# Designed miniproteins, single chains, continued (5), part 38

Each design is a single chain, and the fold is of that chain. pLDDT is the mean over its residues in the fold that is shown.

## One batch from the design tools (miniprotein)

Design m17299
Fold by ESMFold2-Fast:
Order: sequence, then C-alpha cells, then structure tokens
Structure m17299 (fold): chain A 88 residues (1-88)
Amino acid sequence: SERERLERRFEELYERLKQGDASAVPEALAVWRELMRLEGRDTPGREYLVATLLEAYAQKRTLDPEEVRKVLEEAAKLSGIPMERVRS
C-alpha cells in the first residue's frame, strides 16, 4: 500500500512536469527516491535516467520549464513506458 501511494504521487507530479511545471521537480525527486528504496534500487529502464536528469536540474537550479518538459517527453517516447503508471 505504501508503494502504491508513492506510485500515485509520482504519477501526479510527473503529470505536472509534463504540463511544464518545473516547481514539481524537487518533490518528484523526493518521491522517486522513496520509491526506488522500496524497490531495492532494481528499477530497470529509463525511469532511473529520468530521476538522474531531475536531480541534475534541481542541483543546478537552472530550471527552464519548457526544457524540463521536452526532456521528460523525449525520455518517455524513447522508453515506450507509460510514465503515468510507474511499475504498478
């Protein structure tokens, strides 16, 4: 149940990021870290790459909402994974 709550929260935050809301980046990173911890860090695919990109943006604090959105959209296209359901 805790994992399901974190998955739903990440899904909500990811939708915000797709809409260009870069202010969701720090919270998305925090939720993603907790989700990875519950999954034993064996999360295959492009989700770990997306998390790394979000971490880089948050650390640099040079967030351009359009750039963040474009990067996430490209990552989703390349992975072929529906990010609205993070490992349900």
Scores: mean pLDDT 58

Design m17300
Fold by ESMFold2-Fast:
Structure m17300 (fold): chain A 117 residues (1-117)
Amino acid sequence: SPELERFRAALDEARARGYPESYIKALEVILKTLEELQRAVEEGKTPEEIYDIIVKGAEEILSIPGLPDDVKAEVQELVKRVKKAVEKGMTPEEIYRLAVAGLRRIVGTLFDAADAA
């Protein structure tokens, strides 16, 4: 998957640059969440089951101490947008694409925060 390759490359880059352990943990949770989401869509899981995977990943990220407030805000916005998508009856594939876009924003915000320090 091109998405998995990009997120794995981001994790490898963060490790190579010596990013804070909290950032590395967040990137590991993001990658794991993306892997679980791809499997769920391939297995024909419901929009509600896909939402549950995203919420679990978000809760794991938000439990990591030392993350910037901007990162936490992007995680909360992703959960909010996915909830609305499920309520509107969007397909699992549409919810997956929305989740990938949100995860990319979280990764970008982590890199921006690291580069600003």
Scores: mean pLDDT 89

Design m17301
Fold by ESMFold2-Fast:
Structure m17301 (fold): chain A 63 residues (1-63)
Amino acid sequence: MDPEAAAELLSKITGVDKEKVLEALKRAMKEHKGDSEAMGKVIQEETGMDPKIAAETLKAFGL
């Protein structure tokens, strides 16, 4: 599964910079790999986006 593609989609949905989203996603994967809900919360803390949107997007990409 491609974290860059997931970060691009989240960036388009939320308007947050793709590079900032990708950095948050890489951190989330390092700390909570395989737990989409926990990864969504990390992405929320780094970017301010809705953790539910983040979690559902990650699930769609198999993360």
Scores: mean pLDDT 78

Design m17302
Fold by ESMFold2-Fast:
Structure m17302 (fold): chain A 126 residues (1-126)
Amino acid sequence: EELKEIVEKILEYSKTDEFKEDLEKARQMKVSDLLKKIVDAKTLFEQAYNIFLLLYLIYEQDPKAFEYLVEQFTGDIESVEALVRFFRPLLVSVYPEVAKLDEEAIRAGIAAFLAYKYNKPVEEFL
């Protein structure tokens, strides 16, 4: 229930000009600096939102390579649980403090990314 509210809030915010400004700022950051920003964030919403931004940036670099790698490692490119299993270890390998994040923040960020990417209701991913 709380996860659904966080995801819906991220999706509404993604329609704003402020999201476009945040995305441009994030493009200028190193992945490790963005991961530090995620870990340093004070709320579950801010953590999930910055994870959503990170996934969007990774995806936009090469969408086909992203989908190919996820499918090869998980077999399911539309599953939140499959993407959590794929991305969480990768993020921890880049910035070990990510291991201290609430997994619900990672799950919410991924669910928001999938709902955004596939233009589907949040309920299909939660």
Scores: mean pLDDT 80

Design m17303
Fold by ESMFold2-Fast:
Structure m17303 (fold): chain A 89 residues (1-89)
Amino acid sequence: SSEAIKTVKLLLEYVELVTKYLETGDPALREKAREIALELEELAKKSPESRKILEEFSKLLEELGGKLSRLEALEKVKKWLEEKLKELE
């Protein structure tokens, strides 16, 4: 669905921005990530598919965050999102 594809693409942008922020400390990247997070929250309110994707994303980050560094967890989540986007086309 278009909402599912949009959600995965926004999550990919979010993960890339947060990763760059953690590497560089650039506050502009943090602000841009915050704007995307707000868009994702609005999508979750309107779309059950978007909500499910965000719940899966959050659960995966929580599971990885207990064993991996923040950057390693984000890299694993990015690969998961790339695979999900391929499935949705």
Scores: mean pLDDT 85

Design m17304
Fold by ESMFold2-Fast:
Structure m17304 (fold): chain A 75 residues (1-75)
Amino acid sequence: MGERQKLLQLFTDFHSRLQEAVAAGDKEEVLKIKEKAIEELDKVIDDPELLKNAKVVLDSMTDLALQRIEEQAAA
């Protein structure tokens, strides 16, 4: 399987898990999901440029998930 296909699968799984954690309002689970995703990226992606870009996207998705939970708690 190509690195791009592996990356898409990882982000699909990551997004699904983040949606569940956001719905539950669980910030600790969001951070745990991020930590596991970073570990998997480091193991699976050999291209350093692709890895760097993937981590930036992962950070952005995590920040949006945490912000969404905070907005839900403030409402």
Scores: mean pLDDT 81

Design m17305
Fold by ESMFold2-Fast:
Structure m17305 (fold): chain A 74 residues (1-74)
Amino acid sequence: SRIKDLALTAAIIGATEAGASLTGEQAAAMREAVRAADISEVPEAIAATLKEQGLSDEVVEAAREGARAAIEKA
């Protein structure tokens, strides 16, 4: 889905700007979470995935907000 791809890209950018250095494996986990979720659930699915991987609250919130904003613009 184009909207899901935009949300995933925005989440990765948000996480990186908040100081995260995401591995390819972490990015793949985010992609799978986004693929399984409904569009409205995507920001929370991303947040849950990053939290499970032990990333900071700042990184989690930045990724969630990035995904939310991208979906709103679509």
Scores: mean pLDDT 85

Design m17306
Fold by ESMFold2-Fast:
Structure m17306 (fold): chain A 100 residues (1-100)
Amino acid sequence: SSAEEERRRKLEELLEGFERALETLRAHVDANPDLPLESVKAYAITLLSIVAQEARELGAEEMAELAREAIARVRTAKSIDEIFAILEELLERLRELIEE
């Protein structure tokens, strides 16, 4: 149980980091209204790649797969609003998965 508790704590820390990074990205977009879509995509893909890697290292393959699916969705996104919708949906799904 202590090993499972440690792993759960690290997964919760990963989610907190993801949430903070999403808040940082939103603040950056709000401060830069002419920011190109491709720049926001690059930031989001980098963030999601980090989440996928850290989830894999923690043995959370389902979380890593959801992050990889989100990368594919971000690549085809047509607006900055769509990118945020994808990231917010992923954050909610990851929270639900950790609560299991």
Scores: mean pLDDT 88

Design m17307
Fold by ESMFold2-Fast:
Structure m17307 (fold): chain A 54 residues (1-54)
Amino acid sequence: MNLAALLTGEVLRQISDGKSFDDALTLAVQKALERGFDDAAAEAKKAGLISPSL
């Protein structure tokens, strides 16, 4: 949905945990990408287009 807001929130959260901006950004981007792929996979699985073995 609002990827920019989620990404910004995650970056700020990681920085609050003591990570540098570069590390926080890398982790936030990685999580956003994984969530994006997870959402796509979940949608395909619900539609019957994906099986446990692909």
Scores: mean pLDDT 66

Design m17308
Fold by ESMFold2-Fast:
Structure m17308 (fold): chain A 68 residues (1-68)
Amino acid sequence: SPVDEMLAMVEATFKELGSSLPEELEKELLRETLLTIDRLQRGEISAAEAKARISALNARARAEVAKL
């Protein structure tokens, strides 16, 4: 399902960044992921748009960690 794919993308990012991921950034990623899933479930966005949003969030997290 699109939800399973999005959760797998987030899990992969958490695994890659591990202890380098700040707690506040982890909370922000989880919050934005849940909001994206909620919008998908409400039919407000497409599965493709939801996956693109999660991909962008994961890329932003990697970029922020790279600055540390």
Scores: mean pLDDT 83

Design m17309
Fold by ESMFold2-Fast:
Structure m17309 (fold): chain A 60 residues (1-60)
Amino acid sequence: MSAEEAARAGEGAVRLAEAVGGSEEAIRYGKLGQEYGRAGDAEKGEEYVKRAMAELGLST
């Protein structure tokens, strides 16, 4: 996943967590994925996006 993809995926995870009443952990990890992605850190961005998705029960 690129840094830009991680930023968008992190933002999407935050929006999904807010929409479905997801946990504070899902929101926190989604925001971190978005922040690291925007900073150009693709590896950390992807890591936090995966954690947010796992918290939402969407990790496969």
Scores: mean pLDDT 79

Design m17310
Fold by ESMFold2-Fast:
Structure m17310 (fold): chain A 78 residues (1-78)
Amino acid sequence: MINIEEAVKRLEEEDPEFAKLAKELGLKGREILAAYLYLKKGERDASRIAELLGISESTVTRVLKKLDENRERAEPLI
C-alpha cells in the first residue's frame, strides 16, 4: 500500500491545479488520488483503485459517480 498523506502531498506539488480543482469538487485525501488515477492515469477498475489506495470500493465508486455528475467541472482536470 502507498502512503496516502505523502502521495497527496506529492500530487499537490506536481499538479497543484488538479489538486485544487479536486478539492473544489469536495474530494479529500484518498478521494483526490482516486480521481487522479481515474482521470489522469486512465484506471477504470474501481476495485484496483481501492486496493492501491487502501480504501473501500464503495468510496471509489462514490468518487467516480461524483466526477460523472460534475462532468463539465471535471473536464479541466483531464
Scores: mean pLDDT 74

Design m17311
Fold by ESMFold2-Fast:
Structure m17311 (fold): chain A 70 residues (1-70)
Amino acid sequence: MEKSVEEIIKEAKEVLSENIEKAMELDDQEALKKAVELGKKLHDLIIENPEDKEGLEKLLEEAKKLKEEI
């Protein structure tokens, strides 16, 4: 897989930003809470283990899944 850690982080930030905006627009407090929690988890991963491509991919997958559920 040719996708870099930087690209995964960028995509995850974009998806989470979209999730937050959509949740706020729909007044979906549960989705907003989940998006904020995923954003915090992303920040923790970047600080503690920025080379954990598998963990970052999983977080991106969770963010994309949340976007589909909103």
Scores: mean pLDDT 80

Design m17312
Fold by ESMFold2-Fast:
Structure m17312 (fold): chain A 76 residues (1-76)
Amino acid sequence: MSREEIAAKLEEAYEKAVRLLRELGASEESLERVRRAYEEAMAVIADPNATDEEILAAIGRLQEAIREALEEVRER
């Protein structure tokens, strides 16, 4: 899969996750953490010197931010 395809899929996943989290009543702080993780992942994908491991790590951080936001909604 090309980096452009990865970036497009990540954008779609991010938009869907943010919409769901907002519908579930996630805090602005949780949404900000997810947004920052997404921006960092997109920056890594856009870096031609980034390794596949660095890209996967950045995507993993975004996945964890989404998971933490979802758990915060459950803990309310």
Scores: mean pLDDT 83

Design m17313
Fold by ESMFold2-Fast:
Structure m17313 (fold): chain A 75 residues (1-75)
Amino acid sequence: SMSQIQKIKQEVADLIKAGKITASSISYALSQLEELGASPDQIEQFKQLVLQGIAAIDAGDQAKIDQIIQQILDL
């Protein structure tokens, strides 16, 4: 459901905000989105945003982290 998809997005956004995102949390989120019926295009966009979020964390770019979190939630 859309409610469950939004919950998964929020959980990933929270992990990115906390700097606690891991490969296993990404894999879990992607599998849950697929099970909930997200399209391949939505899953790919989500994956690309998560990877950009990780790059922003590594760069210490708080403004970019905040931007990526909002883009994930708006997907």
Scores: mean pLDDT 87

Design m17314
Fold by ESMFold2-Fast:
Structure m17314 (fold): chain A 85 residues (1-85)
Amino acid sequence: MKEKMAQLAELAKQGDEKAREQLTKLFAKRVAEKLKEGRLSADQALLIAGVFRAIGDDELSAILLAYARGELSPEEAAEKILELV
């Protein structure tokens, strides 16, 4: 997951909008799965929120920040992410 996301992030930084969209959706789906399983820590959510913000997805970033701050349950955060992808 992380290696493939790094490659897509590099392509996105080079101006590949399709790679950016693929990175966002693939990463978001995996994050939602981890949240539903209770396997995503608040610290990991903060790091991932930073990644989504860097690639221009403020909505996914905001959901993960809210989860990390205890404003959303893992289940609520996962459902909101899956609705966006």
Scores: mean pLDDT 76

Design m17315
Fold by ESMFold2-Fast:
Structure m17315 (fold): chain A 68 residues (1-68)
Amino acid sequence: GMTLDQILAEIEALYQAVVARLEAQGDDETAAVVRDTMDAVLGLLRQTRDHDLAQAVLDYLRRQFPPP
């Protein structure tokens, strides 16, 4: 399975892909909100070091934002 640090990297990559899409569309305001959400979520997961919670967040993001 993935390590915690690998899961955190995948979560960051998924959020960054959403931010990049929003910025490409000129939606800089929503992109800023998504960045703030990314920072808050990753900060919480880094502080708690909860592997099961991090995996659940990654699985949720993969369902909501599937790759094209």
Scores: mean pLDDT 85

Design m17316
Fold by ESMFold2-Fast:
Structure m17316 (fold): chain A 59 residues (1-59)
Amino acid sequence: SVEELLARSTLSPERKRRVLEDARRVADGIAKVLKLDKKQKEKVELMLLDTEIWAEERA
């Protein structure tokens, strides 16, 4: 879940908010283009969030 991914991350609260908003923005765009349902959109959001956390923790 989104909460679990954020909880295990070492990012600051401010960075956690930023990566979550970025992941949601991108997932929303993908869902609109591909006409994804709610469950598919949530899966895309989780994958993007995990990737964003990885990238940010290495920055």
Scores: mean pLDDT 81

Design m17317
Fold by ESMFold2-Fast:
Structure m17317 (fold): chain A 86 residues (1-86)
Amino acid sequence: PAPPKLSEAEARKLLEGTRRELAELLAHLRALAAAGAPRAVLQQLVDAALAFLDRLIALFREQVPSLVPEMEALRAEFRAEAAAIV
C-alpha cells in the first residue's frame, strides 16, 4: 500500500515547518562559521539540506503541485543565504 496522499493543509504545515528548520540551520551555519568550522563541513550541511529539499519538492510535485513554486522559491532563498555564509 502507498503512503496516504498529502492534503494541501498537511503540505502547508510541512512547508512552514521546513521554512523554520531552514532558518534554524542558517543560524547554526552562521554560528559554526564564526567559530571557524571548515568550509567543507559547512558545505556538507548545505548539500544535505538541498538534497532533502529536492526530495520534498518531488513529493509536492506528485501530491500537492500547487505548492511547488513556493517550495522552489524556499529552496532558492536557502541556497542564496547559505552561499553568503559558506
Scores: mean pLDDT 87

Design m17318
Fold by ESMFold2-Fast:
Structure m17318 (fold): chain A 80 residues (1-80)
Amino acid sequence: SAMDIEKAKKIIEEMKELIEKLKEGKISVKEAQERGIKLHEEFIEVAENLSEEERKELEKEYKEVADEFQDEVDKLQEEE
């Protein structure tokens, strides 16, 4: 449904905000990982309510943001 698409987009936006907070040092790597796991679980739940075509598009967008998140985590862990 349109509401499920909106929910998925909000989760993607929350992941982007999490990346920004991590870059700004407003959140620890551990806290970011814990929040990231929760957002991933919420995304999977919402994705089950989407059509196959909508799901594939949103999963692609989510993967791009999740990959950016992991890159930031990896960079911060390399600095330790």
Scores: mean pLDDT 83

Design m17319
Fold by ESMFold2-Fast:
Structure m17319 (fold): chain A 58 residues (1-58)
Amino acid sequence: SDTLQRQSQINKATSELIDAIAKGDEEAKEKAIQKLRDLGLSDDQIKSIETSAKQTVA
């Protein structure tokens, strides 16, 4: 199903974003954000993920 595949892609891109933030990799961070946006996440949703990732890594 397309919905299940999209959820899997969102989870993968979210993990990539968290990893990029943990490593301080700005290029990987931008790529992960772009993937999430392409998958239909809003800027507010992406910012929430970034905030949560920073809290978890700290």
Scores: mean pLDDT 80

Design m17320
Fold by ESMFold2-Fast:
Structure m17320 (fold): chain A 74 residues (1-74)
Amino acid sequence: LAEEVRARILADPQGTLRRLGEVADVPEFVLDAEVLAVSVEAHQGEVTIGFVVRHDGKRSVVGVTLPLETAARL
């Protein structure tokens, strides 16, 4: 499950970021941001997803940690 979730996120980082607003409290400007890079770590039933994004020419790092079951629904 964890490896399947990781593979899914890595296959569609931009789509994953947009769907993240349904399961996590993420600012609206982040949902419209361009994903430049993504990292995924799975540990003890949780998934931590890190995004490097660009919005209005500025680069930012956004991290979220979700239960594995929640991340599997992205």
Scores: mean pLDDT 76

Design m17321
Fold by ESMFold2-Fast:
Structure m17321 (fold): chain A 69 residues (1-69)
Amino acid sequence: SMHDRAVQRMRQARDSIRNSTNPQAHQSYFDGDVYLGMGRIMQGINMPQSRVDQYYQQSIRLFDQAIRL
């Protein structure tokens, strides 16, 4: 699922930023985690799956940004 992809990317980003001194990497990780949480809330209140997936996709983009920084 898109959620599982976001969770996997979160774990990769967390490991990537562990020893990073780049504040932008930490900010991107934090923002990614916020969007992952928002997606979970939207899913829990039965929002349309297409809308839920938009939050998970944004979460993945932010975790990818954290990994690249």
Scores: mean pLDDT 89

Design m17322
Fold by ESMFold2-Fast:
Structure m17322 (fold): chain A 68 residues (1-68)
Amino acid sequence: GVEEALKIIEETEKKAREEKDEKKVEEILLQGFADLSRLQRRHRLSAEDREAIDKRFKEVVEKIMKEK
């Protein structure tokens, strides 16, 4: 559920920050998005929880892209 989604976001951010190759950072972010989308399809998350998760992931992507 939500805790698993937050863990995917945290692990994706950590991997993206540790990677120095811009192309690989993009691949990590895309994989994180795919994993998160798969989790949201498997679990019956509320619309409110999905919006909160999507917002958090967007903030992580914007932060990482600003640093690269």
Scores: mean pLDDT 79

Design m17323
Fold by ESMFold2-Fast:
Parts: C-alpha cells; sequence; structure tokens
Structure m17323 (fold): chain A 68 residues (1-68)
C-alpha cells in the first residue's frame, strides 16, 4: 500500500480501501458514494495517485483500479 505525502492521508487511505475491496474497476462517483467524499475531492486524489503510478485508469470507462 502506497501513501503519497502531498495528498490528505485520511482521504487517500479511504479511497485505497474502496479500491482494494472493489471487484474490478470503480468510478469516481462510486468511490465518492462509498467514502462519503465529494466527487471533486475524489477526482483530484485519483488523478494525483494515477500520475504517481499508484493506481490504474481506464479512459474508455473513466474508472480506476489497483489491478489491471
Amino acid sequence: KVVLSDLDPETQERILAVLEAADGWVSVREIAERTGLSQPTVSRHLRRMHEAGVIFYNPATRTYSLRP
């Protein structure tokens, strides 16, 4: 499990927990609903985590995953 120091650690941990528990790819909306966070906050964290190589992104479905 990778934690980025430039992101809010609690928010990052909550997002990672949803991704780890998910069966497959998860949308920003689903992560926001599962964490109780706003979609802009989730989107910002997911974008940064993807840029850092921590998670995978599928542009065709606009979904994220810890696994291919």
Scores: mean pLDDT 78

Design m17324
Fold by ESMFold2-Fast:
Structure m17324 (fold): chain A 65 residues (1-65)
Amino acid sequence: SMEEAVKKAEERIRELLAQGKSMGEATNQTLEELIKEGLSPQDAAKAVGEALRRIMEEQKARQKA
């Protein structure tokens, strides 16, 4: 499902950022991995975009706490 794709993208982006990758590098690598796992490029881009939105919202919530 799209929700599972979003969760996988979020987890992978967080992992890559923790390894010192830039947001662009983490996003591009995650996009390529989702496509290789069988998602269409459109669905992979949508999943990565939603994952980034969730990551940014969590970072904003931490900053305001």
Scores: mean pLDDT 83

Design m17325
Fold by ESMFold2-Fast:
Structure m17325 (fold): chain A 68 residues (1-68)
Amino acid sequence: MLSEEEIEKLKKEGEKLLKEAIEKNNVSRAFYPWMLKELHEAIEKDDGSTPLEEQVKRLVDLALTLEK
């Protein structure tokens, strides 16, 4: 179980990675609030074993699928 401090740190790092991934992959900014919510929920449920980069990549891949 992650501490509240560790969860907050992961959320801040995840938000930065998510913004960079959205710009790099040309994802619609309209998805940002939804992706941010999903990322926060994933971080809170994860035991710290899943890398943030992998969590962000899955959300980007899903958003790109929804744009089709």
Scores: mean pLDDT 78

Design m17326
Fold by ESMFold2-Fast:
Structure m17326 (fold): chain A 106 residues (1-106)
Amino acid sequence: QEEADRLLAEIEELLKKLKEETDLEKALKLLEEAVDLFQELLKLAREGKLSEEQLQRALELAEELLELARKLLKRVPDDLDLISRAIAIILRLIGIILELERLLKK
């Protein structure tokens, strides 16, 4: 539970930084870091180590990150590498949201 709270706090800090970030490449890196932290959080969630409140908070953060990632994709220039990175982040965030929703239903 303490580790889950730490991961949630780190994700929230990245979200705050992302909201202020104007550099596209740096914003993509922040999103990629947030997705990696969510994968660590999901590992704990699959082991039943997250409370319902922690799962709810994780879902809220993932939904906010997805909205920011979608807005960022609209700002990406016609650069296939950057577009591919943004799409990969969006798909991974959708996967995270769907898994968190499944865990909350149980």
Scores: mean pLDDT 86

Design m17327
Fold by ESMFold2-Fast:
Structure m17327 (fold): chain A 94 residues (1-94)
Amino acid sequence: MELDLSSLPEELQELIKEIEAFLKELKKTANEEDQKLLDRLLDAIKRTAVESAKKGLSLKETKRQIAGLIELASKYLSEELSKKLREYARKIRE
């Protein structure tokens, strides 16, 4: 799904690029089911960022929402991937 990410603040665009790179790296060792879930997570994050920007939410609030999505997705992934996602979500919240 093509979303116009260029309308987002630069800090949020950079965060999405970092998340995309992180998830792409995880997909290299993930099984097919986990890969599909990681792709859906990235799409959900991109949609959340665009919607938060439209609502005028702060970068801090948007980061909290994104971290929440990652934490939720971690419950449905293998334990190794789940740990990596939970650690990454913690970093985003800070």
Scores: mean pLDDT 82

Design m17328
Fold by ESMFold2-Fast:
Structure m17328 (fold): chain A 88 residues (1-88)
Amino acid sequence: SMEEEELLKRIEEIKKEFEKEVDYLVNVLGIPEETLDEARKILEKTIEEALKLMKEGKYDEAKEVLEKGWKEVKEKIDEIKRKAALGL
């Protein structure tokens, strides 16, 4: 369905954005890859729950779960960036 296609596209966009942030943090800022493990786990669980809701036809709930989880992941990335800027 159109709603399923839009959600799958959004999941792929989020995954690509996350990997670009990881690449920047690790290869440009020299952050240990393990520092991203918690953020990666939150993203994986968020995507799994969104996909589960999609299988149940709950597209609006899947969108809410996906966007809320992605916001949490971005907040953790921003904290990592802030600590790196302070030399922590």
Scores: mean pLDDT 88

Design m17329
Fold by ESMFold2-Fast:
Structure m17329 (fold): chain A 80 residues (1-80)
Amino acid sequence: SLEELKERVIALLREQTEGLIAYIRSLGLPDEEERIERLRRIEEETIAAIEAAKSVEELEAAVREGLGRFHDFLRETLPE
């Protein structure tokens, strides 16, 4: 159950990250490759934290922390 949940969350995170990378590439921003490498680092570290989770509570904490990092990245990358 926990392992199945981890697999689904990781799969969703990978799909969302690839979509976000494609979107960033479409914007033609300066330092594009540096931004994408930062995003991939956030993805990799979030996946590692999810994989290390030993309970649903730890999984939820890893997801919450990862989403916060993605949110901060988007705030820095996408002008509103």
Scores: mean pLDDT 85

Design m17330
Fold by ESMFold2-Fast:
Structure m17330 (fold): chain A 62 residues (1-62)
Amino acid sequence: SEEAERVKKQIEELLNEAKSKGLDTLAKYLERVLKELDANPDDPTVIKRAKEFVEEAKKILE
């Protein structure tokens, strides 16, 4: 879905930032969420969970 693609791009950006900052645990978590979105791009529960992780990751990276 279009929403899943938007969230996927946000996670990819956060994953790159986490890797650049050496936040390995956060990077592994984001990579897992990204794979789950890739496998289930039209599942609203997966999309909602991924959006929640984006918000938490933003707070950690700020």
Scores: mean pLDDT 83

Design m17331
Fold by ESMFold2-Fast:
Structure m17331 (fold): chain A 61 residues (1-61)
Amino acid sequence: DDEKKIEKAKKAVAKHLGVPEEQVKVVHLTADTAYVTVELDGVTLPFKVDLKTGEVTPLTG
């Protein structure tokens, strides 16, 4: 696993939501994108992270 990509994704989502990095779980990793989940008060929220730009996109709609 690419540890640097995982750390980058966790930091990006943690900063975006104001949560500890430990609450961010990387569930799928590609060359350009990390798919992550965050558990907030018992609810699991999915996000997409662009590993080139650091852009965080919620997948809940």
Scores: mean pLDDT 80

Design m17332
Fold by ESMFold2-Fast:
Formats: sequence, structure tokens, C-alpha cells
Structure m17332 (fold): chain A 64 residues (1-64)
Amino acid sequence: MMTPLQKEMEKIYKEAVENDDYEGGLRRLADLLLSVRDDPEKRKDAVESMQKILDRMMEEQRKR
């Protein structure tokens, strides 16, 4: 049900949480967003997905 882009973002999020490397995770998410900057539809989906992942990462940090 997830697009390939959403699956890639979920993988980056999972790796960031497992390795406690949120800064590295954010950098990889930003690189993905930049890779789709020339496609307005993909860019919109990427931005919305990234905002949701950032919220989840912030929630995880608050628990620690």
C-alpha cells in the first residue's frame, strides 16, 4: 500500500530509531526530498510523509 518513496522513508526512519542517529536520518530524508524536487506530485507526497516522520522522531526523542 505504500509507494516506493514512502517505503524508503520508513526504512530511513526505522534505521534512525534503531541506531539512535536522528541527525543522520534527517539528512537522508532531506536528500530524498531533494531527489524528487523536480516532480511536484512526488515532492508534495515526500514533504507530507517527511512531516509525519519528523513528528514520530520527535515523539520518540521525548520518550528518552
Scores: mean pLDDT 74

Design m17333
Fold by ESMFold2-Fast:
Structure m17333 (fold): chain A 96 residues (1-96)
Amino acid sequence: SRRLDEEKEELVNEKVVETIIALLDRGEAGLVADSTLGEEGLERIRAHARRLGLEVEEREINGRRVLTTADPAQQEAVDEIIAELEKAAKAIAEKE
């Protein structure tokens, strides 16, 4: 289980980071990325958002540290993106 758990976590984290970057490239302002992605993943997302001219804040959502866009008008979009990222991560983990 340890080996499979490590492989699944790495794969899920990588694909979540890729998904967030793709959403930024599409102009989706409701960005969310949580601390489970690790410091490298969070830094990649921050750097990409900066290149796109987006302001990013660190917030706490349901006890989880999250990077979000600083636009309060996008709060509903943030919730939708969280749900889609959880769904995508689960599907990718099942594919190994």
Scores: mean pLDDT 62

Design m17334
Fold by ESMFold2-Fast:
Structure m17334 (fold): chain A 77 residues (1-77)
Amino acid sequence: APQSVSSEEFSKEEQEVYNILVEKLAKEGEISVEDAIEEIHKKTGLSRSTISKYLKKFVEAGLIEYDKEKKILRLKR
């Protein structure tokens, strides 16, 4: 249930997840959503569902490109 409304700013936890994702993408160019979730889960201990929500937020913010057909993430540029 939503209790707090924060606009457009990432939480500390979301920033950590984002940094891990960007570092991985900078090395590999692209990563599947499944592989991204597993890597972040191993590094942070966050639940896969929580990580999935954060990844969706990054895509919606225009920071990460999501290929719906392939279920892969990549940097926009």
Scores: mean pLDDT 76

